# Ledger of designs, part 39: designed miniproteins, single chains, continued (3)

Each design is a single chain, and the fold is of that chain. pLDDT is the mean over its residues in the fold that is shown.

## One batch from the design tools (miniprotein)

Design m9337
Fold by ESMFold2-Fast:
Structure m9337 (fold): chain A 55 residues (1-55)
Amino acid sequence: KYTFTVTDAAGNTITVEASSGEELMAEIAAKMAPGTYKVTVVVDGVTIEVEVTVK
Protein backbone atom coordinates (compact mmCIF):
# COMPACT_ATOMS: atom_id res chain seq x y z
CA LYS A 1 0.00 0.00 0.00
CA TYR A 2 1.00 3.62 -0.65
CA THR A 3 0.16 6.64 1.51
CA PHE A 4 -1.32 9.53 -0.49
CA THR A 5 -1.78 13.10 0.70
CA VAL A 6 -4.95 14.60 -0.81
CA THR A 7 -5.41 18.40 -0.70
CA ASP A 8 -8.57 20.22 -1.83
CA ALA A 9 -8.77 23.70 -3.44
CA ALA A 10 -9.29 25.28 0.01
CA GLY A 11 -6.09 23.70 1.42
CA ASN A 12 -7.77 20.99 3.53
CA THR A 13 -5.63 17.83 3.61
CA ILE A 14 -6.38 14.16 4.27
CA THR A 15 -4.23 11.03 4.04
CA VAL A 16 -5.41 7.90 2.22
CA GLU A 17 -3.79 4.47 1.99
CA ALA A 18 -4.43 2.64 -1.28
CA SER A 19 -2.79 -0.11 -3.34
CA SER A 20 -4.08 1.19 -6.71
CA GLY A 21 -5.32 4.36 -8.41
CA GLU A 22 -8.82 2.85 -8.55
CA GLU A 23 -8.87 2.30 -4.77
CA LEU A 24 -7.54 5.83 -4.21
CA MET A 25 -10.23 7.40 -6.43
CA ALA A 26 -12.97 5.35 -4.72
CA GLU A 27 -11.81 6.57 -1.28
CA ILE A 28 -11.63 10.21 -2.45
CA ALA A 29 -15.11 9.96 -4.03
CA ALA A 30 -16.54 8.45 -0.82
CA LYS A 31 -14.99 11.03 1.55
CA MET A 32 -14.69 14.25 -0.49
CA ALA A 33 -17.16 16.55 -2.22
CA PRO A 34 -16.97 16.93 -6.03
CA GLY A 35 -14.08 19.17 -7.02
CA THR A 36 -10.42 19.33 -7.99
CA TYR A 37 -7.78 17.81 -5.67
CA LYS A 38 -3.99 17.61 -5.56
CA VAL A 39 -2.67 14.13 -4.74
CA THR A 40 0.93 13.70 -3.55
CA VAL A 41 2.75 10.38 -3.11
CA VAL A 42 6.41 9.46 -2.58
CA VAL A 43 7.57 6.44 -4.63
CA ASP A 44 11.24 5.33 -4.62
CA GLY A 45 12.23 8.66 -3.01
CA VAL A 46 10.55 10.69 -5.79
CA THR A 47 7.65 13.01 -4.95
CA ILE A 48 4.82 12.70 -7.48
CA GLU A 49 2.02 15.29 -7.53
CA VAL A 50 -1.06 14.92 -9.74
CA GLU A 51 -4.34 16.81 -10.07
CA VAL A 52 -7.54 14.72 -9.99
CA THR A 53 -11.17 15.73 -10.53
CA VAL A 54 -14.10 14.17 -8.63
CA LYS A 55 -17.51 14.53 -10.29
Scores: mean pLDDT 76

Design m9338
Fold by ESMFold2-Fast:
Structure m9338 (fold): chain A 65 residues (1-65)
Amino acid sequence: PVPSEEEIADRVADLALGLIRDHGVPADEVLALIRQGAEQARQQGDLRTARALERALERVEAALA
């Protein structure tokens, strides 16, 4: 079965938070990479991945607030 947008978003958000909290990667760099990935996916017509990355971005931003 193909992963759902929610499953992709959860995985990306968990990985992003792990990079920030456990590996000391700057939050702004991780957020920029997710935004760039979402834009690239939209340009390629991969709307499922674009929406999943947008959802992941919202979850990471909420967790850091």
Scores: mean pLDDT 84

Design m9339
Fold by ESMFold2-Fast:
Structure m9339 (fold): chain A 59 residues (1-59)
Amino acid sequence: SDELAQEGQQIYDQVYSEHFLDLYKKYLEQGYSEREARFLAGLETRRIANDIFGEKLAK
């Protein structure tokens, strides 16, 4: 089974769902273009997901 891979993906999807739109809107409000806002929101969401998944893998 690919339980770890599925779990990591699920955590990523949940963090993305919870944070991406809020971060995207926040960057748009700060004057970034749609492309830049999406990129920045994606980067920050990835960072958050990585931190959570990394901690889970470490216990």
Scores: mean pLDDT 81

Design m9340
Fold by ESMFold2-Fast:
Structure m9340 (fold): chain A 56 residues (1-56)
Amino acid sequence: SVRARAVAPVPQTSPDELALRPGDVVEILEEVNDEYVLVRKDGREGLVPKSYLEEI
C-alpha cells in the first residue's frame, strides 16, 4: 500500500474530509481527482488535499 506523511496541518472543512497534524502517516486508498486523495488513518477514512501530503 502507498503511505504518505502530512507536511502541514490539514483542517477538516467538510464531513467527508479527514483532519491531520504535521507528521501524521496515512495510507492512500484512492486518487479521487487532481486535488484530493482518499486516505485511511487509525480506521478512519476521508479526503485530504494532495498538496498537504509527501509520499514515503
Scores: mean pLDDT 83

Design m9341
Fold by ESMFold2-Fast:
Structure m9341 (fold): chain A 119 residues (1-119)
Amino acid sequence: ASPRVTVLVVSPKLPAYRNDPATREAVDAFVESLREKGKVVETDLATIVARPFTYADGTEGLTVVVELKPDVDPAELSDEEIDRLAEFVRNFLVKEAGVSPEDADAAAEQLRAALRAYR
């Protein structure tokens, strides 16, 4: 089954993004395509892009990109900073992006898990 909610964390400090030009180019192009029809908001830690989409089977999905600011190291984020960012993303998705509370909660949990995996 295709995932209903996908969260992608992007940072110039991540080894895959930094060390592989093909991965960096593909990620940058994908993020740019999401900005054109997505909802975008800025925070002190990250730029957030949210784009609803529909799978070929008619299932609704959501892609959320969290682009960490260049001076933010994902390995150095505190639990408080991670929780604050995840709650901000959850509230943004519900209020501005028209996302259901269930899908917004799923996105926030995926973001917490992704950011904590870098610590």
Scores: mean pLDDT 76

Design m9342
Fold by ESMFold2-Fast:
Structure m9342 (fold): chain A 80 residues (1-80)
Amino acid sequence: LKEEYERLLAELAERMATLDTESQATVTMTIMLGTVYALAGKYEAAVAALRTALEKLADPSVSAEEAAKAALKAAKETES
């Protein structure tokens, strides 16, 4: 899970670099969410958040805000 988290973190950071400034800020908040879960030892929730954001951002019709909301929901559902 730690290796999966680190891989997803790197992929999401790389994707973020291709976005506009406002979308970059929103994705940065999603990365921070994943990082907080990881620091708490909740790697399953961290992975769920980052993976969901990355999958949503792969669709150009999905906004960064929609991706962030989906990531938060996935993390919460994975935690409990």
Scores: mean pLDDT 79

Design m9343
Fold by ESMFold2-Fast:
Structure m9343 (fold): chain A 74 residues (1-74)
Amino acid sequence: VREEIVRKLEELLKQAEKDGASPETIELIRQALEAVRAGAPVSEVRKLLAEIDKLDPSYAEQILEIVRLLNELA
């Protein structure tokens, strides 16, 4: 499950970079990825994902998929 979340966040980061998303959006995605890798609490990762969605709603569907996987961890 964590490996799948990491993979989806890596895919999201790659897509955001390809799309030319803002540096702020890219940095938040990197922070979420590092938080998952470090084993941060689900609540902390969810908070970072909410900030990404607020800053750039174009990734809302991808974020929703990642949130569903996080709920499997909880």
Scores: mean pLDDT 81

Design m9344
Fold by ESMFold2-Fast:
Structure m9344 (fold): chain A 75 residues (1-75)
Amino acid sequence: SEVKERTKKALEEMKGKSEEQMVEIAKEGIRELRDAPVKDVWEFTGALIKEMQSLGASTSSLSDIALYTQEVIDE
């Protein structure tokens, strides 16, 4: 559905990008999904964290994305 298609788009956009660019792509997607059900926002974030972790992203970057997700949901 909408969230799964947005997740797929973000994962495709991350290909060949720097870690910093991947974090920005993740944050943009999270912001766009801010009005979606909380479970769907976390499904999106979890998929991106898993992909970034498989690509060797730092714990700092992964934590930044997780914290940003919580901040957006708490708005």
Scores: mean pLDDT 86

Design m9345
Fold by ESMFold2-Fast:
Structure m9345 (fold): chain A 73 residues (1-73)
Amino acid sequence: DLEKKKEEFAKMEIEEKLEKLLELSEQGYSNPTKELEELTEFVVSIIPPEVLEKFVKEVLAKQEPKAKELLAK
């Protein structure tokens, strides 16, 4: 269930949330689904802006197109 996955992600520590965000981004490029996009948007929304900015800078260094698309959602 999508909502249950969101609850599990919300309970994770910041480091785990960033790891899940990276996993969701990678999966989204391999097999994009509405559920995966919604989970990615949710995880982005619950990460503190300062932490998210640092993470995005690292992802941009490796995968610029993916990081830009993630920020657009």
Scores: mean pLDDT 70

Design m9346
Fold by ESMFold2-Fast:
Structure m9346 (fold): chain A 77 residues (1-77)
Amino acid sequence: MEEVLPIVKEVAKAFEEQTGLKFSEEAIELIAEKIVESGDISLLVPIIRKSVEIALERGRKVVEKEDVEEAIKELGL
């Protein structure tokens, strides 16, 4: 997990800079947990992108844990 968490934070920061949204700490942690559980780093960008999409559709400025949970569900993960 420690090696994955910095990668998740770096990718999330790139999306924050592009969209103006922020990620909650709980959202970042859930994404990292899912990547570790799956063993598949290629899921990182799809999960982040879908979570951002859901937050934007809900009119939020922060991607919350609930947005990540829905993204994982919608992606069939």
Scores: mean pLDDT 83

Design m9347
Fold by ESMFold2-Fast:
Structure m9347 (fold): chain A 86 residues (1-86)
Amino acid sequence: QEEIDREVLIALALITLTVAEMAAYRKGRVDDAKLVDETRQKALEAANAGKFDEAIKIVREGAEKVTDPEVARMLRRAAELLEQAK
């Protein structure tokens, strides 16, 4: 069985955050979309610094702040992918 590379898990997490932002925009949840964008940028900075626990925390906190349940679920999925990457 092929092991999923750490970099692939990080890429999937970032893609999931991008999809969450697009979902928020499609629902007219502009504030949620902006919050997801800020969360993605902060999580990427933390991940690039090798601070995966910080990146996971940032994404989980973002999930608690968004109002749309589907967007929140997508953010939680991104955090799970980052957890697997550490």
Scores: mean pLDDT 83

Design m9348
Fold by ESMFold2-Fast:
Structure m9348 (fold): chain A 69 residues (1-69)
Amino acid sequence: SPELQARLERLRKEKETLEKNLSDVEAFLAQQPLTPEQVARYNAQVGALKARLAELDEEIERLQKELDS
C-alpha cells in the first residue's frame, strides 16, 4: 500500500529526528554542571524522548510486518 509506505517513511524520519535530538541533549548536558531541579527536568525530557522512540520502533515494526505479509 502506498499509504502504508508513506506512513512508514514518515515514522522513520520522525525516529531519526528524535534520535538526533536525544543524542544532542545528552551530549550537551553531560558537559554542564546541573542543579537538582535541572537534573529532574533532564531526566523527564530524556525519559519522554526514549519512550517515544520505543513507541516509534514498535509502530515501524508493526507496519513493516503488515507490508511484508
Scores: mean pLDDT 83

Design m9349
Fold by ESMFold2-Fast:
Structure m9349 (fold): chain A 92 residues (1-92)
Amino acid sequence: VPELLRELVQEASRLGYLLMKAVPERRTEALKLMSEIVEAYQNGDVEAAIKAAERLVELGEKALPQVTDPEMQAELRAEIERVRELIEKLRA
């Protein structure tokens, strides 16, 4: 599933950048998880990519209450759902 895995990397990167912008204290954790997803993609390791993406989604959910800007909170929530949908498709 190279196309779905590529989409997961793209959406996870978007989620990670939104997290770093909205909640700068989560920057190091977001970058580490994004790197793990990219490495899994390069290795064709779908299970490792899913695991890292799930952890990034969890990080995003934990960060949501810290986001004061309603527009940024909505963008972050929408991106969390996009990553979740891709994880579900990869497990199907």
Scores: mean pLDDT 85

Design m9350
Fold by ESMFold2-Fast:
Structure m9350 (fold): chain A 56 residues (1-56)
Amino acid sequence: SKATEGAKKALELAKSEPAGALAAAGVSYRDAIKEGDEEGKKLAKEAMEEARKALG
């Protein structure tokens, strides 16, 4: 789904561009909720956690 693909991209960027990745992951998480995409929710949460760690 679009949410899952967005979350995967955010996860890829989490270490190099954490601020942008965090924002993108948040959008993907909302989209995943609207679409009922459980995998997208999981990946978006993972991307947010990784971006948050990279930000300190």
Scores: mean pLDDT 82

Design m9351
Fold by ESMFold2-Fast:
Structure m9351 (fold): chain A 95 residues (1-95)
Amino acid sequence: SPFDREIDRLSREAAELFDSVRDQLTPEQAAELERRIAAAARRVDGMSEAEIRELLDESVRKLREILERGLSVENAVEALVLSFTANEGLNRLAA
């Protein structure tokens, strides 16, 4: 769908931009990323399809806003968590 293509594009852009800041993440930020990704996966697993659709829309919107402002070390963890959450939501809805 057009929406799936937009998510794929945003996820790819986030991954490419994140590579520029990956080596700049502190051990604390890396640990936070791991914890937040695990929490997001568990949260999505407990959601209804309607809740997942709402979370997906919100995650894509927030990720787009971050990418438009520019990816930085300060927002990299949030961007990666949003990208992961969107992909998890898509996988659940596609099943």
Scores: mean pLDDT 77

Design m9352
Fold by ESMFold2-Fast:
Structure m9352 (fold): chain A 97 residues (1-97)
Amino acid sequence: REKLEEAVRLLKEAVSETDPQKRIELLNKAHRLLVEAAPELTPEDYPLLVEIRDLANKIADDKDFDVQVQATLLSILVTNMLLAVAPEEHRKRVAAL
C-alpha cells in the first residue's frame, strides 16, 4: 500500500513536470514500485490502482514519444493489475459505460 501511495505521488509530480527526461525518471520509479507491490495486492488496493491508471493515461497524452511509450506501458501494467485484483468490480464499471 505504501508503495502504491508513493507511485501516486510520483505520477502527480510527473503530470506537473515539463522536462521529458525527469518525467521518464518519475514514470520508471512508479513502474518499479508497482512491480514490487504486485505480489501483495488486495481488492482494497483497487481505488489506488484506478488513480495510478488515470494519472498514467493523462501523462500518455505527452508530445514526447518516449514519455508517451513509458506512460502507456505503465497504464497497461496497472490495467492488468486491476483485472487480477477485482475482476468483478472492473467488469461492473466497464458495463456502466
Scores: mean pLDDT 77

Design m9353
Fold by ESMFold2-Fast:
Structure m9353 (fold): chain A 80 residues (1-80)
Amino acid sequence: MEELKEEGRRLVEEALELVLEYLEKEYRDVLSPEELEALKEQARAYLEQLRKKMESLSEEDLKKAIETLRKQIEELRKAL
């Protein structure tokens, strides 16, 4: 179980890095610096909440969350 929690934490951290890169790439020329920073803060807050939520999940639910997060990370990488 602890290994799954560690994997979940690493994936959330990886997802955050990719989301921030995506927001910078996609919106840098469209949004003001203040609006872009606000979106980045929202992304950080969302992923921090997801990390905390994953720590409280059952083993089965955590495995499903990890699989979902891996798929979302793959889609984000394709968008970059």
Scores: mean pLDDT 81

Design m9354
Fold by ESMFold2-Fast:
Structure m9354 (fold): chain A 93 residues (1-93)
Amino acid sequence: SVDPSVVALLQALQDFLAAATDYVRSTLGDDALAIFQQRYQQALQQADALIRQAIDLGVSGRSDDRALALLAQALQVLIDVPLQTIAELKAQA
C-alpha cells in the first residue's frame, strides 16, 4: 500500500492542475489556455528528465538525498510553471 501522505500529495497536485486549468479557461480565455497548456507540456518534459536522473541514481524506494532533491525539483517545476504562467497571463490581460 502507498503511504497516505504520498496519495494526498498526488491528489493535491491533480486538484491544483485542474483548478489552474479551469481558472485560465474561465478567467483569461481560450488563447491564454493554449499558452498555458504549451508551457505545461514543456514543464512535463523538464520534470521527466529530472525523474529519469533520479531513477538512474538507483533510487527504488530509497531515501537517497540527491535522488530526493531531483524529485523535489521535478515537483517544483510542475507547480512553479503553472503559477508563473498564470501570473504572466494575468499581467497581460
Scores: mean pLDDT 78

Design m9355
Fold by ESMFold2-Fast:
Structure m9355 (fold): chain A 83 residues (1-83)
Amino acid sequence: SLEAKKAEIEAEKAKTIKEIEESDLPPEVKELLVKAVELQAEALKLLLEAQASEGEEKERLLAEAREKAAEAKKLGEEAEKLL
């Protein structure tokens, strides 16, 4: 189901955030990576909702997903520059 797929995304997000928090990376890098992971999870959930939607609503959800994915990419690139 759609809800089960969203739950899988949330579980993977929680696992990835825990791995980042337990790492020895600098606090500022951890903060950027956690925010990137949260935005990526939001984008994936929006993509799932878009696949179940049609017309104007689908276009809106796809646009929101792309925007959040772009923000996540930016934060990841900022984190890499600090390493």
Scores: mean pLDDT 90

Design m9356
Fold by ESMFold2-Fast:
Structure m9356 (fold): chain A 86 residues (1-86)
Amino acid sequence: MEEEKKLEELKSELERLIDEAVAQGLTPDQVIDRVVELIEKAEEEGLSPYLLNKLRQYAIDLLQEKFGDEAAVRFTRALAERERKR
């Protein structure tokens, strides 16, 4: 229950982050970088792998809705690149 609440809070933070970035006129690549940073921080805070995967899927869905399929693909590549460099 506690972790599910944290996931819902992170989803709300993701939505706000993307909406604010769009309002500021940031490029899709800049928005993707900020979203990746949020997910990395959630992982560092000890969010379970199960909930981390749910957060990643939610971010993919939001980016696809706001910027289209290409943004979702770019986000997936950015996550994979950051995972390989660590």
Scores: mean pLDDT 79

Design m9357
Fold by ESMFold2-Fast:
Structure m9357 (fold): chain A 57 residues (1-57)
Amino acid sequence: GDEEANEGADKGAAKGVALGGGGEKAGRSFYQAGNEAGTYEKGYEAGLKAGLEAAKA
């Protein structure tokens, strides 16, 4: 649901920012895992991607 997707996105964004500094390979593996899963992990994946982009800004 919304709460799950939003929580996943928030956690993913924070993790994405952290991974942007050092874990490109690790981030890719996590992205792949998130892509397979349901609502929560889809939100997490979107947040992770956004967080990685924000880390570059």
Scores: mean pLDDT 57

Design m9358
Fold by ESMFold2-Fast:
Structure m9358 (fold): chain A 97 residues (1-97)
Amino acid sequence: MSPEVTELEEQARRLEEQLRQAKEDAKDPSKLKEAAERARDIAEQARKLAEQARKLAQESSDVDDQNAATAVAFRADLIAEEAEELYKEAQEKVKAL
């Protein structure tokens, strides 16, 4: 596997960990604003990661790298969707405070 694919996989893993923590923090009203801001940042980073992974999948001549990059793109899209949902829910709760 190329170093480029490994870097994208590591970025996806870090964003998944950050999203998990933001979801937990969002359960605490005192952390809700911070969790919302983090969810927004995670969503933006995940969208950028998905675009980078799709470009690598298109440009790579190695089938294993193409498959791995495609998988990262799908993971990144899922992270972005979940982070966007968390941001929306957290913003609604913040407005109720």
Scores: mean pLDDT 86

Design m9359
Fold by ESMFold2-Fast:
Structure m9359 (fold): chain A 88 residues (1-88)
Amino acid sequence: MKEEDKTELEKIAEKLRALVEAGDLDAAMALAVEIAHKLGETDAEPADLPPERVRALLLHVADVLLTLAREGITLEQLRERKEAEYAK
C-alpha cells in the first residue's frame, strides 16, 4: 500500500470519478473511451446518452475500476482478462 500500489488503473479510476463529480462529463466520457482503448476496444466511442445516464454510468465504471485497483488488480490484468474472453 505504497505509491507502487497506486497503479495506472487506480490513477485513471480516481481521475474518472473526479471528472464526473466536477460535472465535466465530456472529459469523463473521453477518459472512459481511452480506458476502453487501453483494454483493447479500439473502436469504442463516446456514448450518446442523456447527461444523467452518462454520469450514473461513468460513476459506476469508476467505482468498479477503483475497487479492482484497490484489490491489487492492474490495468494489465484487466486487459489479459478481456483478451482471454475474446481469444476463442
Scores: mean pLDDT 72

Design m9360
Fold by ESMFold2-Fast:
Structure m9360 (fold): chain A 83 residues (1-83)
Amino acid sequence: GETAETLKKVAEKALEKAKEAYKKLLEGGDPKKQLLEIEVALGMARITLGVAKVAKDKEGLEAAQKAVDELEKILKEAREIVA
């Protein structure tokens, strides 16, 4: 339904924002700013995952879980670049 589509779009948008921040980091952007944007995106994806779990929305749960997993990898790589 509309709720599943909304959760999926929020998860996809969070992942897109983190990928944009990671690209800016690689292009010599402000490391602290880009890291913060990736961390905020991961937080949003985790909130979306929690909402999907409470709603028992299978499609939203799968989309949010994939976004969290990919965002955790992006954050780990970004932290290694900044260190």
Scores: mean pLDDT 85

Design m9361
Fold by ESMFold2-Fast:
Structure m9361 (fold): chain A 74 residues (1-74)
Amino acid sequence: SEEGLREARRIVEEALERGKELEAQGKLKEARGLYTGAGLAGIALGVGRLTGDGEFAARMARRAVEAGEANPEA
């Protein structure tokens, strides 16, 4: 759905902005985790665009960002 694709895009954009804020605070490991999560979320958005499954894209984007936040040292 278009709504799911918009949600996935919003998740990517918010993760990038949060990463920039953490980087500005000198929290480089946490910023790295968010940037990694945002990259994976961007892949999920791309898959959603190719398949038309926006709800899947939104779910996978959320999980990607959460995983990045949980593992900033990875």
Scores: mean pLDDT 84

Design m9362
Fold by ESMFold2-Fast:
Structure m9362 (fold): chain A 56 residues (1-56)
Amino acid sequence: SAADAATAVAGALRRAGAPDEIAERTGQEVGKLHAAGGSGAQAAAVGREGVREAGL
């Protein structure tokens, strides 16, 4: 589900050392993309932006 995708991405970023705000926001964006029928490539791009924003 979109919620599961959001939770998984936020959790992965938190484990990698991202600030909670960035992890949560990135997860929410991936969740919204999943709900809208977005591609895996689009989801990966959002994840990479979250990693970059977190300074990882």
Scores: mean pLDDT 83

Design m9363
Fold by ESMFold2-Fast:
Structure m9363 (fold): chain A 72 residues (1-72)
Amino acid sequence: SMEARERALEAVLATMEERGVPLDEEDRRALAELVVDRYFAGESPAAIVELLSGLLPREVAEALAAAVERAV
């Protein structure tokens, strides 16, 4: 639902801020939308972690995937 997507976006963005992800607001939003869209397209949290591990430390990637799963 739209409400679940909004909660997931907020959770991912909050997690990026907590972890000090070195991206500006626009890039954080773009990455958050990518993560959320992949989750709602049916990708598993594990698959999202592997995708993100090319861009971010694994611990951060795991935190973002977990944030989506908890928010939905």
Scores: mean pLDDT 83

Design m9364
Fold by ESMFold2-Fast:
Structure m9364 (fold): chain A 73 residues (1-73)
Amino acid sequence: SAEEGVEEARRYEERAVEVARRAPLSPLARERLEGVAALEGGVGVTLGRKGYGEEAVELGRRALENALEGRAA
C-alpha cells in the first residue's frame, strides 16, 4: 500500500541520515552528506504520500546507497 511505502521510505531516509552522521568525514563534508541524504529521502517520502509507494521505496533505497557511497569518499 502507499501508506506502507511511506513508512518504508521514512525508514530508508532515517538510515541514510544516520549513515551520513556517522561518516568518517570532515564536519563540512558530513553536514553536506547529511543534507543530501535528508533531501533525497524526503523526496521519496513525499512521492509515497502522493500515492507512489513503489517509487517512494525505490528512492529511499537510492538515498541510502548514495549515503553509503558518499561516506567512503
Scores: mean pLDDT 83

Design m9365
Fold by ESMFold2-Fast:
Structure m9365 (fold): chain A 74 residues (1-74)
Amino acid sequence: SAEIAELEARLREAERRVAELYANRETTPREELEEALRERAELLAKLLALKTGADEEELMARAEEVLAEELAAL
């Protein structure tokens, strides 16, 4: 569907942003990287729910766990 395609495009943009911020980690504010990681996690959970029919709440909770782990590594 068009919605899935739009979410996939947004997720790829979010992934590129995260990669750019990690590449410039020494000069990137923690808050900016945290925001980018949260956006990526949210988009991934929504896309996965739409593509697999899995529970969005469960996927969002797992995304939050991964995000917490990534944030702890910052």
Scores: mean pLDDT 82

Design m9366
Fold by ESMFold2-Fast:
Structure m9366 (fold): chain A 90 residues (1-90)
Amino acid sequence: MDADLKKGEELARRAEELMREALEAAKTLSPKEAAEKARELADRIGELTNELAKLTAKIDPKSAFELETRAGMALMAVAVLSTSLRNEAK
C-alpha cells in the first residue's frame, strides 16, 4: 500500500516531466520536429497512465483519483500540444 502509493507518485511525476519536456521542445524545435516529439512523449505518458491504472486497485480511492488526474492531465496537455503543432507545421 505505502510502496504502491510511492510508485504511483513516481509514475505521475514522470508523466509531468515528459509534459515539461514536450513544452520545452515546442520552444526550441521547429513546429514539425516539436509535433513529432510531442506525439512520442504522449505515447510514453499513455503507457505510464496505463501502468498507474493497474496500481489503483492497491491504493486508496482518493490517492488513486489524484494520481490518475495528474497523469491524465499531462497526457491531455501533450496530446493537445501535438495537434496544435501539427496544424502550425502546415
Scores: mean pLDDT 84

Design m9367
Fold by ESMFold2-Fast:
Structure m9367 (fold): chain A 82 residues (1-82)
Amino acid sequence: MLTEEQKKKLIDFINKIIEELPDDYTEAKLFLNRVIKDIKENKPLDEIIEELQRWLKIVGDPKVQEALNKLIEELKKIKESL
């Protein structure tokens, strides 16, 4: 289970990604906000990673793909530290 400190770091990281995406990337921003909610609600980390990987397969935008890959990498690093 993620610690409160790990949750805060992940949420801050995702919020930074949301801020870096253009304002017209509404679907990507909505999805990333859903991920923040899942983290806050203690959804299993593996399920969050799987959901991000599924979305990565269908998204065609290179900026969104880069953001998703970066987030998946950070989540995997946290999982390895547990």
Scores: mean pLDDT 81

Design m9368
Fold by ESMFold2-Fast:
Structure m9368 (fold): chain A 79 residues (1-79)
Amino acid sequence: SMPPDVEALVKEAEEALKKGDLETALRHAAEAGRYHPAAEPYLVMAYIALQEGDEERAREYLRKAIEVLRSGAEEPPAD
């Protein structure tokens, strides 16, 4: 199978997050996260926050996941 366009998935996640579409943001970020396992803990926490209806916490974890995904696409995160 072909690898996804990780950069495009990250951009779609960022745009969804800016619009407050947290479910769409998580979907795109999770797809990108299949190719960057360092993002998985933040993606899991975002999913749990969405299940709990805590949109502020979900947004925070989605921001963290997207940051890790961008860093992992170009270089590994330092800490």
Scores: mean pLDDT 79

Design m9369
Fold by ESMFold2-Fast:
Structure m9369 (fold): chain A 64 residues (1-64)
Amino acid sequence: MKAKLTQVKKEAAKLLGEAMDEGARLNRTGFRDPSVQADAGLKGAQIVEEATKEAKEKIKEAEE
């Protein structure tokens, strides 16, 4: 049991880390234009939120 959960947690952490890196890149649009920043920030946050939800779901499924 624990071995499977540990593996899934590792994969979940990796997926979240990659999503955070993508979000950071989108947030680094370079333009100090509030509209461009807001769009980049929203997309970055959405990617991280989706990855976080997926990671949590994978952990729950591994526990079942």
Scores: mean pLDDT 70

Design m9370
Fold by ESMFold2-Fast:
Structure m9370 (fold): chain A 90 residues (1-90)
Amino acid sequence: SSEEEKNKIMERVAEIVKKAIDAIDKAYDENTEEARKKAIEQLEKAIKELQKIKEEVENSNLDQELKDELLESIDYAIEKLKEEKAKLEA
């Protein structure tokens, strides 16, 4: 069902975001150049993976309303991860 597909996509998004947040937290806790670089690399991977999921959603047969909700959530996540990456690069 469309609801099952939506839930599966949201679970994938949540997993990616959780790993990114964990990497950010570790970078701030350790306060080392190595931890910062690893967090930046993990954020870049997370952003790319979210962009792939976004493309998958755009090309899916999901109802337009479900697509709009998923795309807004994914775009918000991408924007926030890009903001956090910029802070780590500063």
Scores: mean pLDDT 88

Design m9371
Fold by ESMFold2-Fast:
Structure m9371 (fold): chain A 80 residues (1-80)
Amino acid sequence: SEKEEELRKLVKEVIDATEKAARSTDPQLQAEYRKKAEEASKKINELLEKDPSLRPLVYDIATEEVEKRQARRLAERAAA
C-alpha cells in the first residue's frame, strides 16, 4: 500500500540520517541530519496514530535495516 511504501521510506531515512549525524565531524551537518531524523520520526508517529496496525512493520523494517548496516560495518572491520 502507499502507506507501507511511505513508512518504509521514512524508517530508512531516520536510520540513514542518524548514522550520518554520528559520522559527521561538522557541527552544522550533525544538526541538519539530526533535524532530518526528527522530522522523519514525527511523520512515522503520525502514520502509526492513524493506523496502529503498522507498528509491527516499523519494527521489522527498522530491525532489518539496522542488522544489514551492522553486518556491513563488521565486514568492513574484518577486512581491515
Scores: mean pLDDT 83

Design m9372
Fold by ESMFold2-Fast:
Structure m9372 (fold): chain A 66 residues (1-66)
Amino acid sequence: SDKDTLFSQLTSLSQQGVDAVRNGDYDKADSLSQQYQNLINSAINNGVLSQSEADAMVDRIGDANG
């Protein structure tokens, strides 16, 4: 589903961002953070997620990586 695809993409970007910070690559981490936010905003604008669904998805990804 579109939501499952989005969750996988956001999880991948989040993990890459964590790895970039761990390696001291803050330029890459910033770029990945922007891609992550753009993907969420696009999904809300395209009706794939409501704001509350986006917030819940971000929380789930944060819990998995923190």
Scores: mean pLDDT 85

